# Ledger of designs, part 100: designed miniproteins, single chains

Each design is a single chain, and the fold is of that chain. pLDDT is the mean over its residues in the fold that is shown.

## One batch from the design tools (miniprotein)

Design m3473
Fold by ESMFold2-Fast:
Structure m3473 (fold): chain A 91 residues (1-91)
Amino acid sequence: LAAEAAKLAVEGLRAKAAGDDETAEKLAKEAEKLAEKAPEAVKKVEELTIEILEKNKPEIEAALKAGDVEKALAIVEKAVKEAVKKLEEEE
């Protein structure tokens, strides 16, 4: 559930970056519904994702300053996937 919610959130960010606001809103709502079912697991993914993003903060800021939203999103997506993998490994 946490992995699924995180994946939907990342897909929503990608859709928004592509200018597909309708798909982004839909995916965000689905992620929120899944978070309601497993709030503790989703919170743990968010905490781990923030930790990973702090390590990559200089690269994210450089990409955003250059207008490379795709690169910034790729770093965020990788961080979310790594956080999800860590939680799945701790099962």
Scores: mean pLDDT 70

Design m3474
Fold by ESMFold2-Fast:
Structure m3474 (fold): chain A 70 residues (1-70)
Amino acid sequence: EEFLKRIAEELNIPVEYVKSITDEEMEKAEKEVREISRRLREQSGADVDIDGKKLMDLAIKAAVKRLKEL
């Protein structure tokens, strides 16, 4: 993905490493959003539609923060 490649170039880190960290953050974000949606459904009957693109944006944001802390 073009965005991950640009981040890798900016931080001077291999794109494979950026992708690995982003994948980890994506899995964490997906699990957290799923739990929140489950709780909302149980408490109020509301159903939350999870936008995968927004999850990816959150994961990338978290991954970039983590990578900059190297």
Scores: mean pLDDT 70

Design m3475
Fold by ESMFold2-Fast:
Structure m3475 (fold): chain A 90 residues (1-90)
Amino acid sequence: VEELVAEAEAAGARSAALAIRAYGLGARGLAARIQGKEEEAARLFAEARRLYAEAARLYPSDDRAATEAFLARAEPAVRAAGAEILAAAA
């Protein structure tokens, strides 16, 4: 996900970069919750919400086409990151 975030930032799609990072944190938070790590899950979800709020604030000033394209590419990469975190914890 870091490569996709860096690419989005370089393209000026800052809202997409923040949203992709937030989604990654959300996946990590879900993994922590499944493992019973409630405090870690809460912290990760709080950080994800903060980044989503910042992404929403920046969205009106971003290139919408670039933002949507990067968000569409993020879903498979974020799911892969979540799977790796769950596998590492097993």
Scores: mean pLDDT 70

Design m3476
Fold by ESMFold2-Fast:
Structure m3476 (fold): chain A 105 residues (1-105)
Amino acid sequence: SLPEPKLSPVEKVALELARRIALGETGDLTVEVTTEPLDEAELEELKELTKKIEEEIKKEGITLKPDVTIETPVPEVARAIELLAQAYANETGDASNKITVKENV
């Protein structure tokens, strides 16, 4: 069988948020992701990317915060998803909708 590209939890959430923006969907969002554990290199890359995004958000002075519930055993993934949700709220101007993300381990 052809190798399917593995999507990280962050990539799956990003695609779902992008889909909502493209289709003009509104209301509460629940995203369930099934993932394999990230290796040490993937975690370090995510940690570095997360720090860069956080610094850019601080520079822009953006303060909109969505109501986000994240269920994941991996703190780096949780932080990345929080920043992604922050970017989504700032891009759409909508922090009123609840975003729930569950990682099925």
Scores: mean pLDDT 68

Design m3477
Fold by ESMFold2-Fast:
Structure m3477 (fold): chain A 61 residues (1-61)
Amino acid sequence: MSPEEKFIEAAVELIKGLIAAGVPRSQIETVAAWIVREAEKLFGPEVGRRLRERLEEVIAA
């Protein structure tokens, strides 16, 4: 996997872990927003957009 793909999968697993641990949704959404911003800084807006879409799906499930 590329560094971008590894970052996306690591972020998804982190958010899934927070959901499983019973962290409040509002705190999970705050963490997700912060991770997306850092992904945009590291890899550009396209990677940030893809990550945002993946995390929104995970949180909505």
Scores: mean pLDDT 84

Design m3478
Fold by ESMFold2-Fast:
Structure m3478 (fold): chain A 82 residues (1-82)
Amino acid sequence: KKLEEALKFGEELSELVKAGKISSEEGKEKFEKENAEVVEIHRETLELVRNGEVSNEEAAERYLEALENEELREEWLRLQKE
């Protein structure tokens, strides 16, 4: 299930963030907001890719910009590839 995979990945991203890449309080709060939005963005970008509207790279870039974190971006790309 694509949506559940996005949510599960969001939890893994939160753990990575908790590892000390951003401030504990503010970063966690912003991350929880971004997680809800990125789930919907991911679903819509997958539809755009399947319809040929955007490339896989462009779809990934949109999702990654919503996360605004390079380490989480790399991890998300790896999961998408596998």
Scores: mean pLDDT 58

Design m3479
Fold by ESMFold2-Fast:
Structure m3479 (fold): chain A 70 residues (1-70)
Amino acid sequence: MSSAQLAAQLTAAALRVIGLEFHIDLLEKKLAENPNDSALRAELERAKAELERARAEYERLRALYDSRAG
């Protein structure tokens, strides 16, 4: 993989993490207004699981980028 291709993938992974963090913030605000809403709680837990996976992918790509560009 070229450094340019890796940089593009790293950027996409970073944007995915940011998008999921924003979505989680919105769900947490909704849950604060409706603390007994089990559906919102389930959605928040699913979003947190997606964020964990997205962070793992970002970390993998960052390590590859650092190894290539460092």
Scores: mean pLDDT 83

Design m3480
Fold by ESMFold2-Fast:
Structure m3480 (fold): chain A 95 residues (1-95)
Amino acid sequence: SLDEVKDRIKLLLGDMLRKISDLAISSNDPKTIESFQQAMKLIDDMSERIDRATSLDELRDVVLETRDRFKTLSDETVRDIALETLDRILDVIRS
């Protein structure tokens, strides 16, 4: 169901946020910290859009738009973590 898919997406977003947060806490690199702050904003925006989505097609569009935004992050590790999670989310929507 749509609600089950939304719940699974939120779980995966929580895992992504934890990984990126752990990376930022352990880093003295301004680039990593900046990418973390940008990732936080993207995750917040995505979460709001997921809550408003009324179909699997709308969920897919939100994920794809968010994925394109994450590609612009300057920190490679933060970007890779986010893109891996978003690809897993796309697989959940397809199933």
Scores: mean pLDDT 86

Design m3481
Fold by ESMFold2-Fast:
Structure m3481 (fold): chain A 90 residues (1-90)
Amino acid sequence: MEDLKKKLEEVMERTKKLAEEAKKESEEGKKEGERGLEAVKQSAANALKDPKKAASYVSAASITAVGLETQTWLIKEQEEKRRKEELEKS
């Protein structure tokens, strides 16, 4: 139980950081970050309701966090490309 709670806190913390980074990059990133964070919160709540299935919910939350990380990385890459293209024009 305590180890499971720690893993959930780590996934939540990671997702929150990714959401904040996405929010700084674009308005689209803010939407995706908020959606991902909400999904992870739901998985965490489900894990607390069913301790016997908690490992499965932690895995689902981790997969969601990886998806959000990939989405945030793509948003950053696109913004970086846009900035480089603007500099090349000038």
Scores: mean pLDDT 68

Design m3482
Fold by ESMFold2-Fast:
Structure m3482 (fold): chain A 61 residues (1-61)
Amino acid sequence: MDALAKAAIALANYAQEKGTTTLTDEDIREVAERAGVSVATARAAAERLAAAGLITVEDSA
């Protein structure tokens, strides 16, 4: 199983734990650490999940 798939699963689980489908940049960093993947990989997974309509990514800007 590749790192992107692991990140996607971890992001979905984190969103369920939080009780929301909206994830911030901080949440993505926390999931990257939890899943043992790079922040870049976690961001790529989050963007793919957002494109599929499964989550919403909110940046701090």
Scores: mean pLDDT 78

Design m3483
Fold by ESMFold2-Fast:
Structure m3483 (fold): chain A 90 residues (1-90)
Amino acid sequence: NPEQEEARKRVEELLAEIEKIIQEALARLSPDVQKFVQELIEKDPFLMYGLASVALEEGRDLLEVLGETLLAEGKGLEVAQELLEAARKR
């Protein structure tokens, strides 16, 4: 089915772009914060893919979206601050 094949390719391309955004964002962080974010991805990969998708749609830095989310949930406040500062220094 050509329509299903095209839909599958679009999903695969989107997932590859999201993965690239996540990896590029992680490379900008300190080793301690990078480890914290990797543990978040392992615990809840759907959350990280969701945040990366929002960053892509809004044309924003993933670190900014992630930092704002962590602040709103009251989790990892020091990590959230470093994420927001890394996004601002871009």
Scores: mean pLDDT 78

Design m3484
Fold by ESMFold2-Fast:
Structure m3484 (fold): chain A 119 residues (1-119)
Amino acid sequence: SMSREEVIRLAQLAALDPRAAAARLGIAVDADTPDVEINKRIAEEAPDPRVRLAAYLAALAEGYIDPDFALSLDYELAEAAKAKDLEKIRELAREILSIRGMSEEDIEAIVEAVVERVA
């Protein structure tokens, strides 16, 4: 099992560089697989929920919405990402991660990675 610090690094990597994160997770992807599809695979397959949620938020920022999983806030984050409203992305990402059960100590590191992905 990974330490908290290792998990948070992997979660940040899943948002910012999904191909590198997939390689660390042993998730097979083709050379032509786009980043958003890799984010989706990590969100579905990663063993740690923090890594899954970081990848999920990155996919939302690229316009991917899973209607069976999505909250109204998820649609709002996708619109904020389209507008490049970085402060709104921070607020929405914090709220989504909190609703999805992430601890306060883990939220900020992942939020900043999602914001950097959009910027």
Scores: mean pLDDT 87

Design m3485
Fold by ESMFold2-Fast:
Structure m3485 (fold): chain A 88 residues (1-88)
Amino acid sequence: MSSLKKKKEELIKKAKEFQEKLEKRVKENLTREEWEEFAAEVRKRPRTEESLFEAVKELLRKLIDDEEELKEAIEVLEELAKLEKEEQ
């Protein structure tokens, strides 16, 4: 029995739930022009996992007004990133 595999499965499930919720918020709160501007800024950044992770955090901060919900979303992403690094 692998505790890492179980933790990864639980975090993936939470990440999917947050992804579905955030996709809905993106469509409701972000215009196509705002998305294109954000995507253009991200394209100018280095193609590192760290740069992409920071870009996702910036997007979450723009979409989530509730500080507690924002903190939970960031923590799920940070835990998922740590598990991916430990498995590699």
Scores: mean pLDDT 69

Design m3486
Fold by ESMFold2-Fast:
Structure m3486 (fold): chain A 65 residues (1-65)
Amino acid sequence: SEEELVEEVLERVPEARGLPRSTLREEIRAVREWLKALGVPEERLERETLEMTVTVLEVDLSVRR
């Protein structure tokens, strides 16, 4: 579920705990839809969404430092 993905993201990027959960859900949703548009197959979509969301947050939070 999206809530399980939010927890996995927060476990891997603890700095994102400062963000509202609604914001994290929307980011996960946006990443998933973007990956769907790029043709990522359904069977890999959840894992790729997690990995990409983690990467995006790590880069974004690093740049804001």
Scores: mean pLDDT 79

Design m3487
Fold by ESMFold2-Fast:
Structure m3487 (fold): chain A 72 residues (1-72)
Amino acid sequence: SEIQKIIEQIRARARALTEGRVAELARQGVTVDEAQRAAMEQRIFQSLLLDEAERYEKQGKTEMAEALKKEA
């Protein structure tokens, strides 16, 4: 489904952004454990879902926006 593809793309983006942030923190001498990494990824994922939902809402695609908000 279209919604599933969007969620998969957002999840992949959240992972990439999280890995980049963890790598940057490691360069600064900050260690991120697995639980902290997972929490960071979840927060980024939720933020990206809400941003995408807002874009669909502005386009009048209310059902798509609500489905994305439900995943957040």
Scores: mean pLDDT 87

Design m3488
Fold by ESMFold2-Fast:
Structure m3488 (fold): chain A 102 residues (1-102)
Amino acid sequence: GAAVDAAVAEVARALRELYEKVKSLPPQHQKEAMELLEKVSEAFAEAVRAYQDGDYDAAIEAGRKMINIAEELKKKYPELQEAADRLIEAGRRFIEAVRAAA
């Protein structure tokens, strides 16, 4: 629905912001941070696909997985804290929108 579509757009925006911040990290940190960001993107794609398939429980679980990886990024790289917090907040709104649609 419209609320889930809006939440998906917010997560996509937060991911782009986080990606740009990861690119500004020192080279020695970029590899691990990019690998974690790839896992965030994979969890987000899984969440969107599950929602489109009508599997709301799987969409919520994938959304939580995305948030957990973003929390790990935030903990390891303080420079990413603000961008990761925006992604975590967008992910929570996605989960709430999916719950409301179920």
Scores: mean pLDDT 89

Design m3489
Fold by ESMFold2-Fast:
Structure m3489 (fold): chain A 90 residues (1-90)
Amino acid sequence: MSPEELRRQTEIGVLQIARAVTLRLLKKAEEKGYDQAILDSLRRARALLEQGIRAYEEGDFEAGRELHRRAMEEMRRADELAKQQEEEKR
């Protein structure tokens, strides 16, 4: 296996794990009745991770990295909004 192919498979694996975590967080957010803005941010993160996996499958490492970065920004946004909503409950 080439070093490039090994890297591609590793990056896909990382994004698949991130996608699984995002789906679990979405389910918990829905069960907790979190605000629509939090749910929308998590749904955008999921879509970006799925696009990133496809980019890496096609060998587009630049697009894969950018999509992963954007997905992490959406995850951070959801976390910030969730913290604000939890504070409002007190």
Scores: mean pLDDT 86

Design m3490
Fold by ESMFold2-Fast:
Structure m3490 (fold): chain A 87 residues (1-87)
Amino acid sequence: SVEAAKKAVEAARLAAKIGDKAELAKQIRDALEWMEKNLEKLDPEAALLFVKGLKEIAEEISKSKDKEAQEEAKKAIKLAEELEKKL
């Protein structure tokens, strides 16, 4: 549901502030890869909201001075943009 997608994005946004940014970027990429393989099973409105929220979090991570976090975040952003075109 759209409500569940909003709550998941909020939890990920909080994790970005207190946790390992590189690990979170990898988890965002894994979630987006799973969504791409399972698009037909997802509510399109909730999926699009979730993808956009994760992309925004990845864009914030890409601004960090941690090179690994920057590289992983850029991969997540690219995957999110490709997935938005399919939704």
Scores: mean pLDDT 81

Design m3491
Fold by ESMFold2-Fast:
Structure m3491 (fold): chain A 91 residues (1-91)
Amino acid sequence: SLLEELEKKTKELIEAAEKGASILELIELANNVLRAGRLLADSIPDPEKREKILEAIDRYAEKLREALKNNDREGLIKAAKELLEEVKRLA
């Protein structure tokens, strides 16, 4: 499912950050999470629910970018976990 794909991409980002992956690799993995989230949102037939998920993704995209810019691995992991939980709550 698209939710399972989002969970998988989120786990890959978290594990890479914990293992000390490069910032360039973490940027690519963060983009994979955001792409999976947007694909999930696009699959949702309810326009109000879809919009709420897209708004959540945009907020967490900014948090992920800020964490990456500041080389804040703990902040990146936290933002990734919170994005997944918020999307699961809204889905």
Scores: mean pLDDT 90

Design m3492
Fold by ESMFold2-Fast:
Structure m3492 (fold): chain A 86 residues (1-86)
Amino acid sequence: SGEEERRRIRRELEEGLARLPEELAAQGRQSVLDQAELARLLLEERYEEFRELLWKLMEERYPDLPEELRKEMEEKLEELIRRRER
């Protein structure tokens, strides 16, 4: 069912991103406003806009973001968004 698939995708994305705040908080530059905007897009199931905003904020605010974390996030988000578009 579409509802089950959508719920699974959202849960996977939320779980992956729940770990990200700890990594970003360690750098002392995480914005509460940025987190709120990303959370709203995720809750509204706007995954493509979420991905675009996430990378825009990461590039502007966290230039020293670990490359491994960035690549993992981008690959995970891209796969989840593509699966949703089917």
Scores: mean pLDDT 64

Design m3493
Fold by ESMFold2-Fast:
Structure m3493 (fold): chain A 110 residues (1-110)
Amino acid sequence: MREQEERMREALTQAIKLSDQGSDIAIKEVDKEKQKEVKEFISEASAKITGLAIRAIGHIEDGDLEGAQEALREMSDIFEELSKYAESVGAKKAAKLFEEASKILRDAAA
């Protein structure tokens, strides 16, 4: 249990770091005409990710492993959607970072 909790905490930290890097890069990778749309999409996704991260940490603190795993899986799904969106608007480097965040969270929730 303790080792699984540490793994989930490390995954959350790494995924948030990748999310911040991906968000910054995505705006720079897209055409100026798409920057507002991309900022709005990332902002909405980031709000959901933040809420789920808080929920995951709460479950870890309470010893609710299943609740934490569910929150990590939901975050992974959002990062997968964010990666697909980033690729669709030409933010290929950002898409790769979001894909990596999704995978890290999915693996930690296993």
Scores: mean pLDDT 87

Design m3494
Fold by ESMFold2-Fast:
Structure m3494 (fold): chain A 84 residues (1-84)
Amino acid sequence: MAEFEKKKQELIDEMGELFLELRHVLRQLPADERRALMTRLNKDLAEIDARLKQTTDPEEQLKLWEEKVKVLRDYLAEARARLA
């Protein structure tokens, strides 16, 4: 179980870093594009959070946390591409 908590904390820390970077990039986008991206991101994260609430298996929970990190990376890449 200690390994689970360590991996979960590492994913939470990565998510925190990604949220800070995403916030920085989103502030540079036009307000309409920022709102559209935030709406989609919040919906995608809420769907994963709903699955997390129903999951009791630690390995499946880690996969869902990894999926949240991937979602954040994908939206960060999209936001950066819009600035280029």
Scores: mean pLDDT 84

Design m3495
Fold by ESMFold2-Fast:
Structure m3495 (fold): chain A 83 residues (1-83)
Amino acid sequence: LSAEVRELADRAIALARAAGDAELAELVRRLLELAEEKGRENQALAYLEAAIEALEAGSVEEARRVVETGIRNIEEGLPLTTG
């Protein structure tokens, strides 16, 4: 993974933990593992940026939906979408 993707993931994990959502932090880790396995770093970058924006806005549920959508789309080889 690129340094940029890792940095955004670390930020998303920190924000999720600060919001009290340890499960969301684990979903971010899973998104990274899948992105590396499938060669979808650019797609993961977009989902991480959207999740960080949602977390900074206080929308933990939206951040979770974004990360879950990213995991599903990368697993299935689907194009980038955030819903």
Scores: mean pLDDT 82

Design m3496
Fold by ESMFold2-Fast:
Structure m3496 (fold): chain A 74 residues (1-74)
Amino acid sequence: SMVEEEAKKVYELVKAGKLDEAQALVDELNRRDKERAIEVLRKAAELAKEDGDYVTAEMFEEQAEYLETGKRKV
């Protein structure tokens, strides 16, 4: 699916240390389709969990929650 392909791209950018590029991609998705941006972030979190990277997974989940609710989990 497009969501899975976009999630893989976001996760690969984060793993490569290209955080600015990953953020720009998420921001562009959110600007066009907020619901899809949330789905992409949640799918990226699943991919990180499959790799045992729970820190990166939590980061993606927190960002998805913020886009969905407008509230930070801090």
Scores: mean pLDDT 83

Design m3497
Fold by ESMFold2-Fast:
Structure m3497 (fold): chain A 82 residues (1-82)
Amino acid sequence: SAMEERFKAVKAEVERLMEEFRRAAEAGDLQTAERLIREIEDLLLGAMLEASRAGDEALKQEIVAYAREVAREIRELLEQAR
């Protein structure tokens, strides 16, 4: 569906931002890391709102599961950077 294609595009963008986040965290650039976290959160919230408006509960659950995985990776990377 168009919404599934949209989520695939969102995941690709989140993965790109996660690569930038990893580099910022490794460099100790916490200001850039915090900005990237906010950008990732905004993308995932946007996707959740779109799925909610479409009434696609299954896709909304997939987005939530993906967001939890991303949050776990962010936490692990931040812990390793200190």
Scores: mean pLDDT 86

Design m3498
Fold by ESMFold2-Fast:
Parts: C-alpha cells; structure tokens; sequence
Structure m3498 (fold): chain A 77 residues (1-77)
C-alpha cells in the first residue's frame, strides 16, 4: 500500500552483511528512473563507520509497479 521503503535501513542491513557498522549515514544524491515495468532508485551515501572511517557507497533498489522491493544492491565507490 503505497509506502516507500526506508533506503537508509536497507543500506544499514547490507553494510552489516559485509561486516561494516554504520554510525552515520548521509544521503548525497538520489535518482529515480523507470526500467520496463520496474522503478530503479539509485542513491549515493556518505557512510561514517563506528571506527570513524568514511566511505562512499551506491545503493540500487529495484521496485515493482506497486512499490515492493524486488532487489537491493550495494556498491562501494
């Protein structure tokens, strides 16, 4: 029912799966585009880890026409 996913929570989960613990997340840019019947949201974040390391990451979320998350991919920049 029409609710957009929380991109920052998806990002935190994917970072934790890679052994990275985020202390702070800052959104730098966000792009939304339609690819066939799906919507692709590409977001670039500045992530400050618990040890003080700063990383730039790209999160790509694919949504269906109803706004359900089909896939989420994390790429380190």
Amino acid sequence: LGAAPDDSEILRKLLEERGLKAAEIKLLSKERRQVGDNIVVTSVFEVTLEDGTVKRVELTITLDSNGNVLSAELREL
Scores: mean pLDDT 79

Design m3499
Fold by ESMFold2-Fast:
Structure m3499 (fold): chain A 65 residues (1-65)
Amino acid sequence: SHMEQRRQLLQELARYATRARELGDKELVDEIVKAIEEAPFLSLEEMQQRLDEIRARLAEVEKRK
């Protein structure tokens, strides 16, 4: 279950990276890539916090298009 939860969070990060690329936000793509690279060293809670921050940033970019 722990490995499955981590896999789901990584899939969400990858999905947001794709969306950020579609929106042309290079800075956000770079932040998400860094989160994916750091993910093996993060707790599930830390990974969720990074994902929540990225989700909020993505929502702001969506509003500005």
Scores: mean pLDDT 83

Design m3500
Fold by ESMFold2-Fast:
Structure m3500 (fold): chain A 91 residues (1-91)
Amino acid sequence: GERIRELLERTIRLAEEASKTGSKELLKEALRSVEELRRLLSQVAPPEVVERTEEPIKLLREGLENPEKASELAEKAAEIARKLLEELGTR
């Protein structure tokens, strides 16, 4: 999938921007992007791969509930998304 790659790249960009700005709007967009990604992965990928989206979703949700941690949590979410993109790109 082209759409899966697009959503991963979009998630990485949005989470990275959110980590720099602490923007609640960018955190919400990153969360929506990861949730769409999880939905698509559940259709085509093994459960183990779908589970890899759980931590970024949790981190972004926590960032929305705790703005003081938003930048740090968004950075961690971006790192996990980058690793997932690398793993899917080699398979």
Scores: mean pLDDT 84

Design m3501
Fold by ESMFold2-Fast:
Structure m3501 (fold): chain A 100 residues (1-100)
Amino acid sequence: QEEVDKLFDELVSLGDELIKIAKEKGKKELALEVEELLGLAEIGYAVAKITKDPVFGLKQLIKYTEELAELARELGDEELAARLEELLEEAKKLLEKEEA
């Protein structure tokens, strides 16, 4: 659970960075898509915490991290995309352990 919390904090941080870069580049629609995905991720995380379901939380994290990584690539920010892909790999490793 503590490890899942850390990964969600990281996702929010990276998403906020992506929103800032998108706005600076004048890509308002992409910034809005990131804001919407982060909102959905926060709802999924809240549900996981209330239901005490870390597997559900990790699956939500994986889903939204993949979508944000794609948006980072569309923005042309390869460094941010790589950081999101690293977070995705960490989440997948934790999911494998939690499903055991």
Scores: mean pLDDT 84

Design m3502
Fold by ESMFold2-Fast:
Structure m3502 (fold): chain A 90 residues (1-90)
Amino acid sequence: VEEAKKKLLEFEKEAKERMEKAKDKPREERLKLLEEEMKKAAELHKELGGDALLAVSRAFGDDSGVGSMKSGDFSVETREEDGRIVFTVK
């Protein structure tokens, strides 16, 4: 599982960097970037399981894990519906 651990650490680092840069962008662009990160997390989740969603939560500053997280003015809810991971951005 060395490869899985490496992918999670790289994803966390890159996601943090991208979201940090997004703080200086218009809100609409930040929302698009957040949606892109959620899409990447969903694909990693299929490969690595729930740890990928936790990695996204950590990258966005949510130390409590998945469910609800905030990134600037955005809040993101993650849930599993019909065997799919669903992200709701508010």
Scores: mean pLDDT 59

Design m3503
Fold by ESMFold2-Fast:
Structure m3503 (fold): chain A 75 residues (1-75)
Amino acid sequence: MLSEEEKIEAMEKLLEDAKELLEKGVLTPEQKKLAEELIEKIEKYLETKDEKYFEEALKVADELHRLGLKKQAEE
């Protein structure tokens, strides 16, 4: 199991990556919504340290990644 410090580092990195994706403007409308949801969940985790938000952030990240892979395969 990840320590709180490892979870914080993972969330901070994921937040940076999500913000970069939004900044580049390469996301579909659905991917933009998921990236925004991901950022919101990460910010809630960093603020509260509640594992619930960590789990929710990972779920949204997995969904965003799945949509990215699906689009690439369909392209």
Scores: mean pLDDT 76

Design m3504
Fold by ESMFold2-Fast:
Structure m3504 (fold): chain A 66 residues (1-66)
Amino acid sequence: MLSDEDAEGLVAGTKPVPKEFAQKIVDFLRMVEHPALTEEREAEILTGEKVLPEELRRVLAPVLTA
């Protein structure tokens, strides 16, 4: 599970997804069939180079910070 600091940073858009959790986050977003999860966004999450877009961060907030 993500640390509280990593989860807060992901939701706030101040940190990229940690590589250890990138696949789990992609799998979760695929499960909820979020329209903002494109192949390009999946690749960005898996490389850890960019912070998540706001639309995806909103979906993750209740599961990562609650």
Scores: mean pLDDT 73

Design m3505
Fold by ESMFold2-Fast:
Structure m3505 (fold): chain A 72 residues (1-72)
Amino acid sequence: MQQEITQAGKRVIEKVEELSKEKGLSEDEKINAITLAQREVAARLLAGEKLSDEEIEEISKKAVEKAPTFKP
């Protein structure tokens, strides 16, 4: 469990940073995207789901799209 959460969390952060740079997001928007993506990954893993690389990429894209409108 811990190893799977750590590995998936690392991959999602890397994907969000890559996509945020590509789309020209601000630092605050990038932080919002990372927060959203990490919450989704953690929730799914805690529910006993296994995440593929494709699912991590989809979560990352969705988080980046939502980041500009997210106010913590």
Scores: mean pLDDT 76

Design m3506
Fold by ESMFold2-Fast:
Structure m3506 (fold): chain A 96 residues (1-96)
Amino acid sequence: RPPLSLEELKKVVEDAVRTIEEIYRENDKETALFLTRIHLHHLKQFLVEQGIPQEVADKIEELVLKAVYDATSPEEMRKRLEEVKKEIIKLVEEAL
Protein backbone atom coordinates (compact mmCIF):
# COMPACT_ATOMS: atom_id res chain seq x y z
CA ARG A 1 0.00 0.00 0.00
CA PRO A 2 1.21 3.58 -0.60
CA PRO A 3 2.09 5.62 2.52
CA LEU A 4 -0.84 7.38 4.20
CA SER A 5 -1.27 11.15 3.98
CA LEU A 6 -0.59 13.34 7.04
CA GLU A 7 -4.36 13.76 7.60
CA GLU A 8 -4.86 9.96 7.47
CA LEU A 9 -1.94 9.41 9.91
CA LYS A 10 -3.44 12.05 12.23
CA LYS A 11 -6.76 10.13 12.19
CA VAL A 12 -4.95 6.84 12.98
CA VAL A 13 -3.32 8.51 16.03
CA GLU A 14 -6.66 10.00 17.16
CA ASP A 15 -8.39 6.59 16.77
CA ALA A 16 -5.58 4.82 18.69
CA VAL A 17 -5.82 7.31 21.60
CA ARG A 18 -9.62 6.85 21.65
CA THR A 19 -9.23 3.05 21.74
CA ILE A 20 -6.77 3.24 24.67
CA GLU A 21 -9.20 5.51 26.60
CA GLU A 22 -12.00 2.93 26.02
CA ILE A 23 -9.73 0.04 27.12
CA TYR A 24 -9.11 1.77 30.49
CA ARG A 25 -12.83 2.55 30.87
CA GLU A 26 -13.92 -1.08 30.25
CA ASN A 27 -11.16 -3.14 31.94
CA ASP A 28 -9.32 -3.40 35.25
CA LYS A 29 -5.99 -1.52 35.40
CA GLU A 30 -3.78 -4.63 34.94
CA THR A 31 -5.75 -5.97 31.91
CA ALA A 32 -6.03 -2.44 30.44
CA LEU A 33 -2.23 -1.95 30.68
CA PHE A 34 -1.64 -5.33 28.94
CA LEU A 35 -4.08 -4.50 26.09
CA THR A 36 -2.67 -0.95 25.77
CA ARG A 37 0.88 -2.33 25.33
CA ILE A 38 -0.37 -4.63 22.53
CA HIS A 39 -2.20 -1.75 20.77
CA LEU A 40 0.83 0.57 21.10
CA HIS A 41 3.16 -2.13 19.72
CA HIS A 42 0.93 -2.50 16.62
CA LEU A 43 0.61 1.30 16.26
CA LYS A 44 4.42 1.71 16.49
CA GLN A 45 5.01 -0.99 13.84
CA PHE A 46 2.38 0.61 11.56
CA LEU A 47 3.89 4.12 11.91
CA VAL A 48 7.38 2.81 11.05
CA GLU A 49 5.93 1.05 7.96
CA GLN A 50 4.40 4.44 6.93
CA GLY A 51 7.87 6.08 7.05
CA ILE A 52 7.94 7.49 10.60
CA PRO A 53 11.46 7.02 12.09
CA GLN A 54 11.82 4.27 14.73
CA GLU A 55 13.04 6.85 17.30
CA VAL A 56 9.84 8.92 16.85
CA ALA A 57 7.61 5.81 17.05
CA ASP A 58 9.41 4.76 20.28
CA LYS A 59 8.88 8.26 21.75
CA ILE A 60 5.16 8.11 20.88
CA GLU A 61 4.81 4.77 22.74
CA GLU A 62 6.70 6.22 25.75
CA LEU A 63 4.47 9.34 25.89
CA VAL A 64 1.23 7.30 25.85
CA LEU A 65 2.48 4.78 28.45
CA LYS A 66 3.59 7.61 30.76
CA ALA A 67 0.15 9.29 30.46
CA VAL A 68 -1.70 6.06 31.43
CA TYR A 69 0.78 5.16 34.23
CA ASP A 70 0.59 8.65 35.82
CA ALA A 71 -3.23 8.95 35.65
CA THR A 72 -5.16 8.18 38.86
CA SER A 73 -8.69 8.40 37.35
CA PRO A 74 -10.40 7.94 33.95
CA GLU A 75 -11.05 11.72 33.82
CA GLU A 76 -7.36 12.56 34.44
CA MET A 77 -6.32 9.92 31.87
CA ARG A 78 -8.61 11.49 29.22
CA LYS A 79 -7.04 14.92 29.87
CA ARG A 80 -3.46 13.52 29.78
CA LEU A 81 -4.19 11.52 26.59
CA GLU A 82 -5.64 14.66 24.91
CA GLU A 83 -2.39 16.58 25.63
CA VAL A 84 -0.24 13.61 24.50
CA LYS A 85 -2.33 13.31 21.29
CA LYS A 86 -1.42 16.93 20.40
CA GLU A 87 2.28 16.24 21.06
CA ILE A 88 2.19 13.01 18.98
CA ILE A 89 0.56 14.82 16.01
CA LYS A 90 3.31 17.48 16.16
CA LEU A 91 6.02 14.76 16.24
CA VAL A 92 4.47 13.00 13.20
CA GLU A 93 4.22 16.32 11.28
CA GLU A 94 7.89 17.14 12.08
CA ALA A 95 9.03 13.60 11.06
CA LEU A 96 7.43 13.80 7.58
Scores: mean pLDDT 80

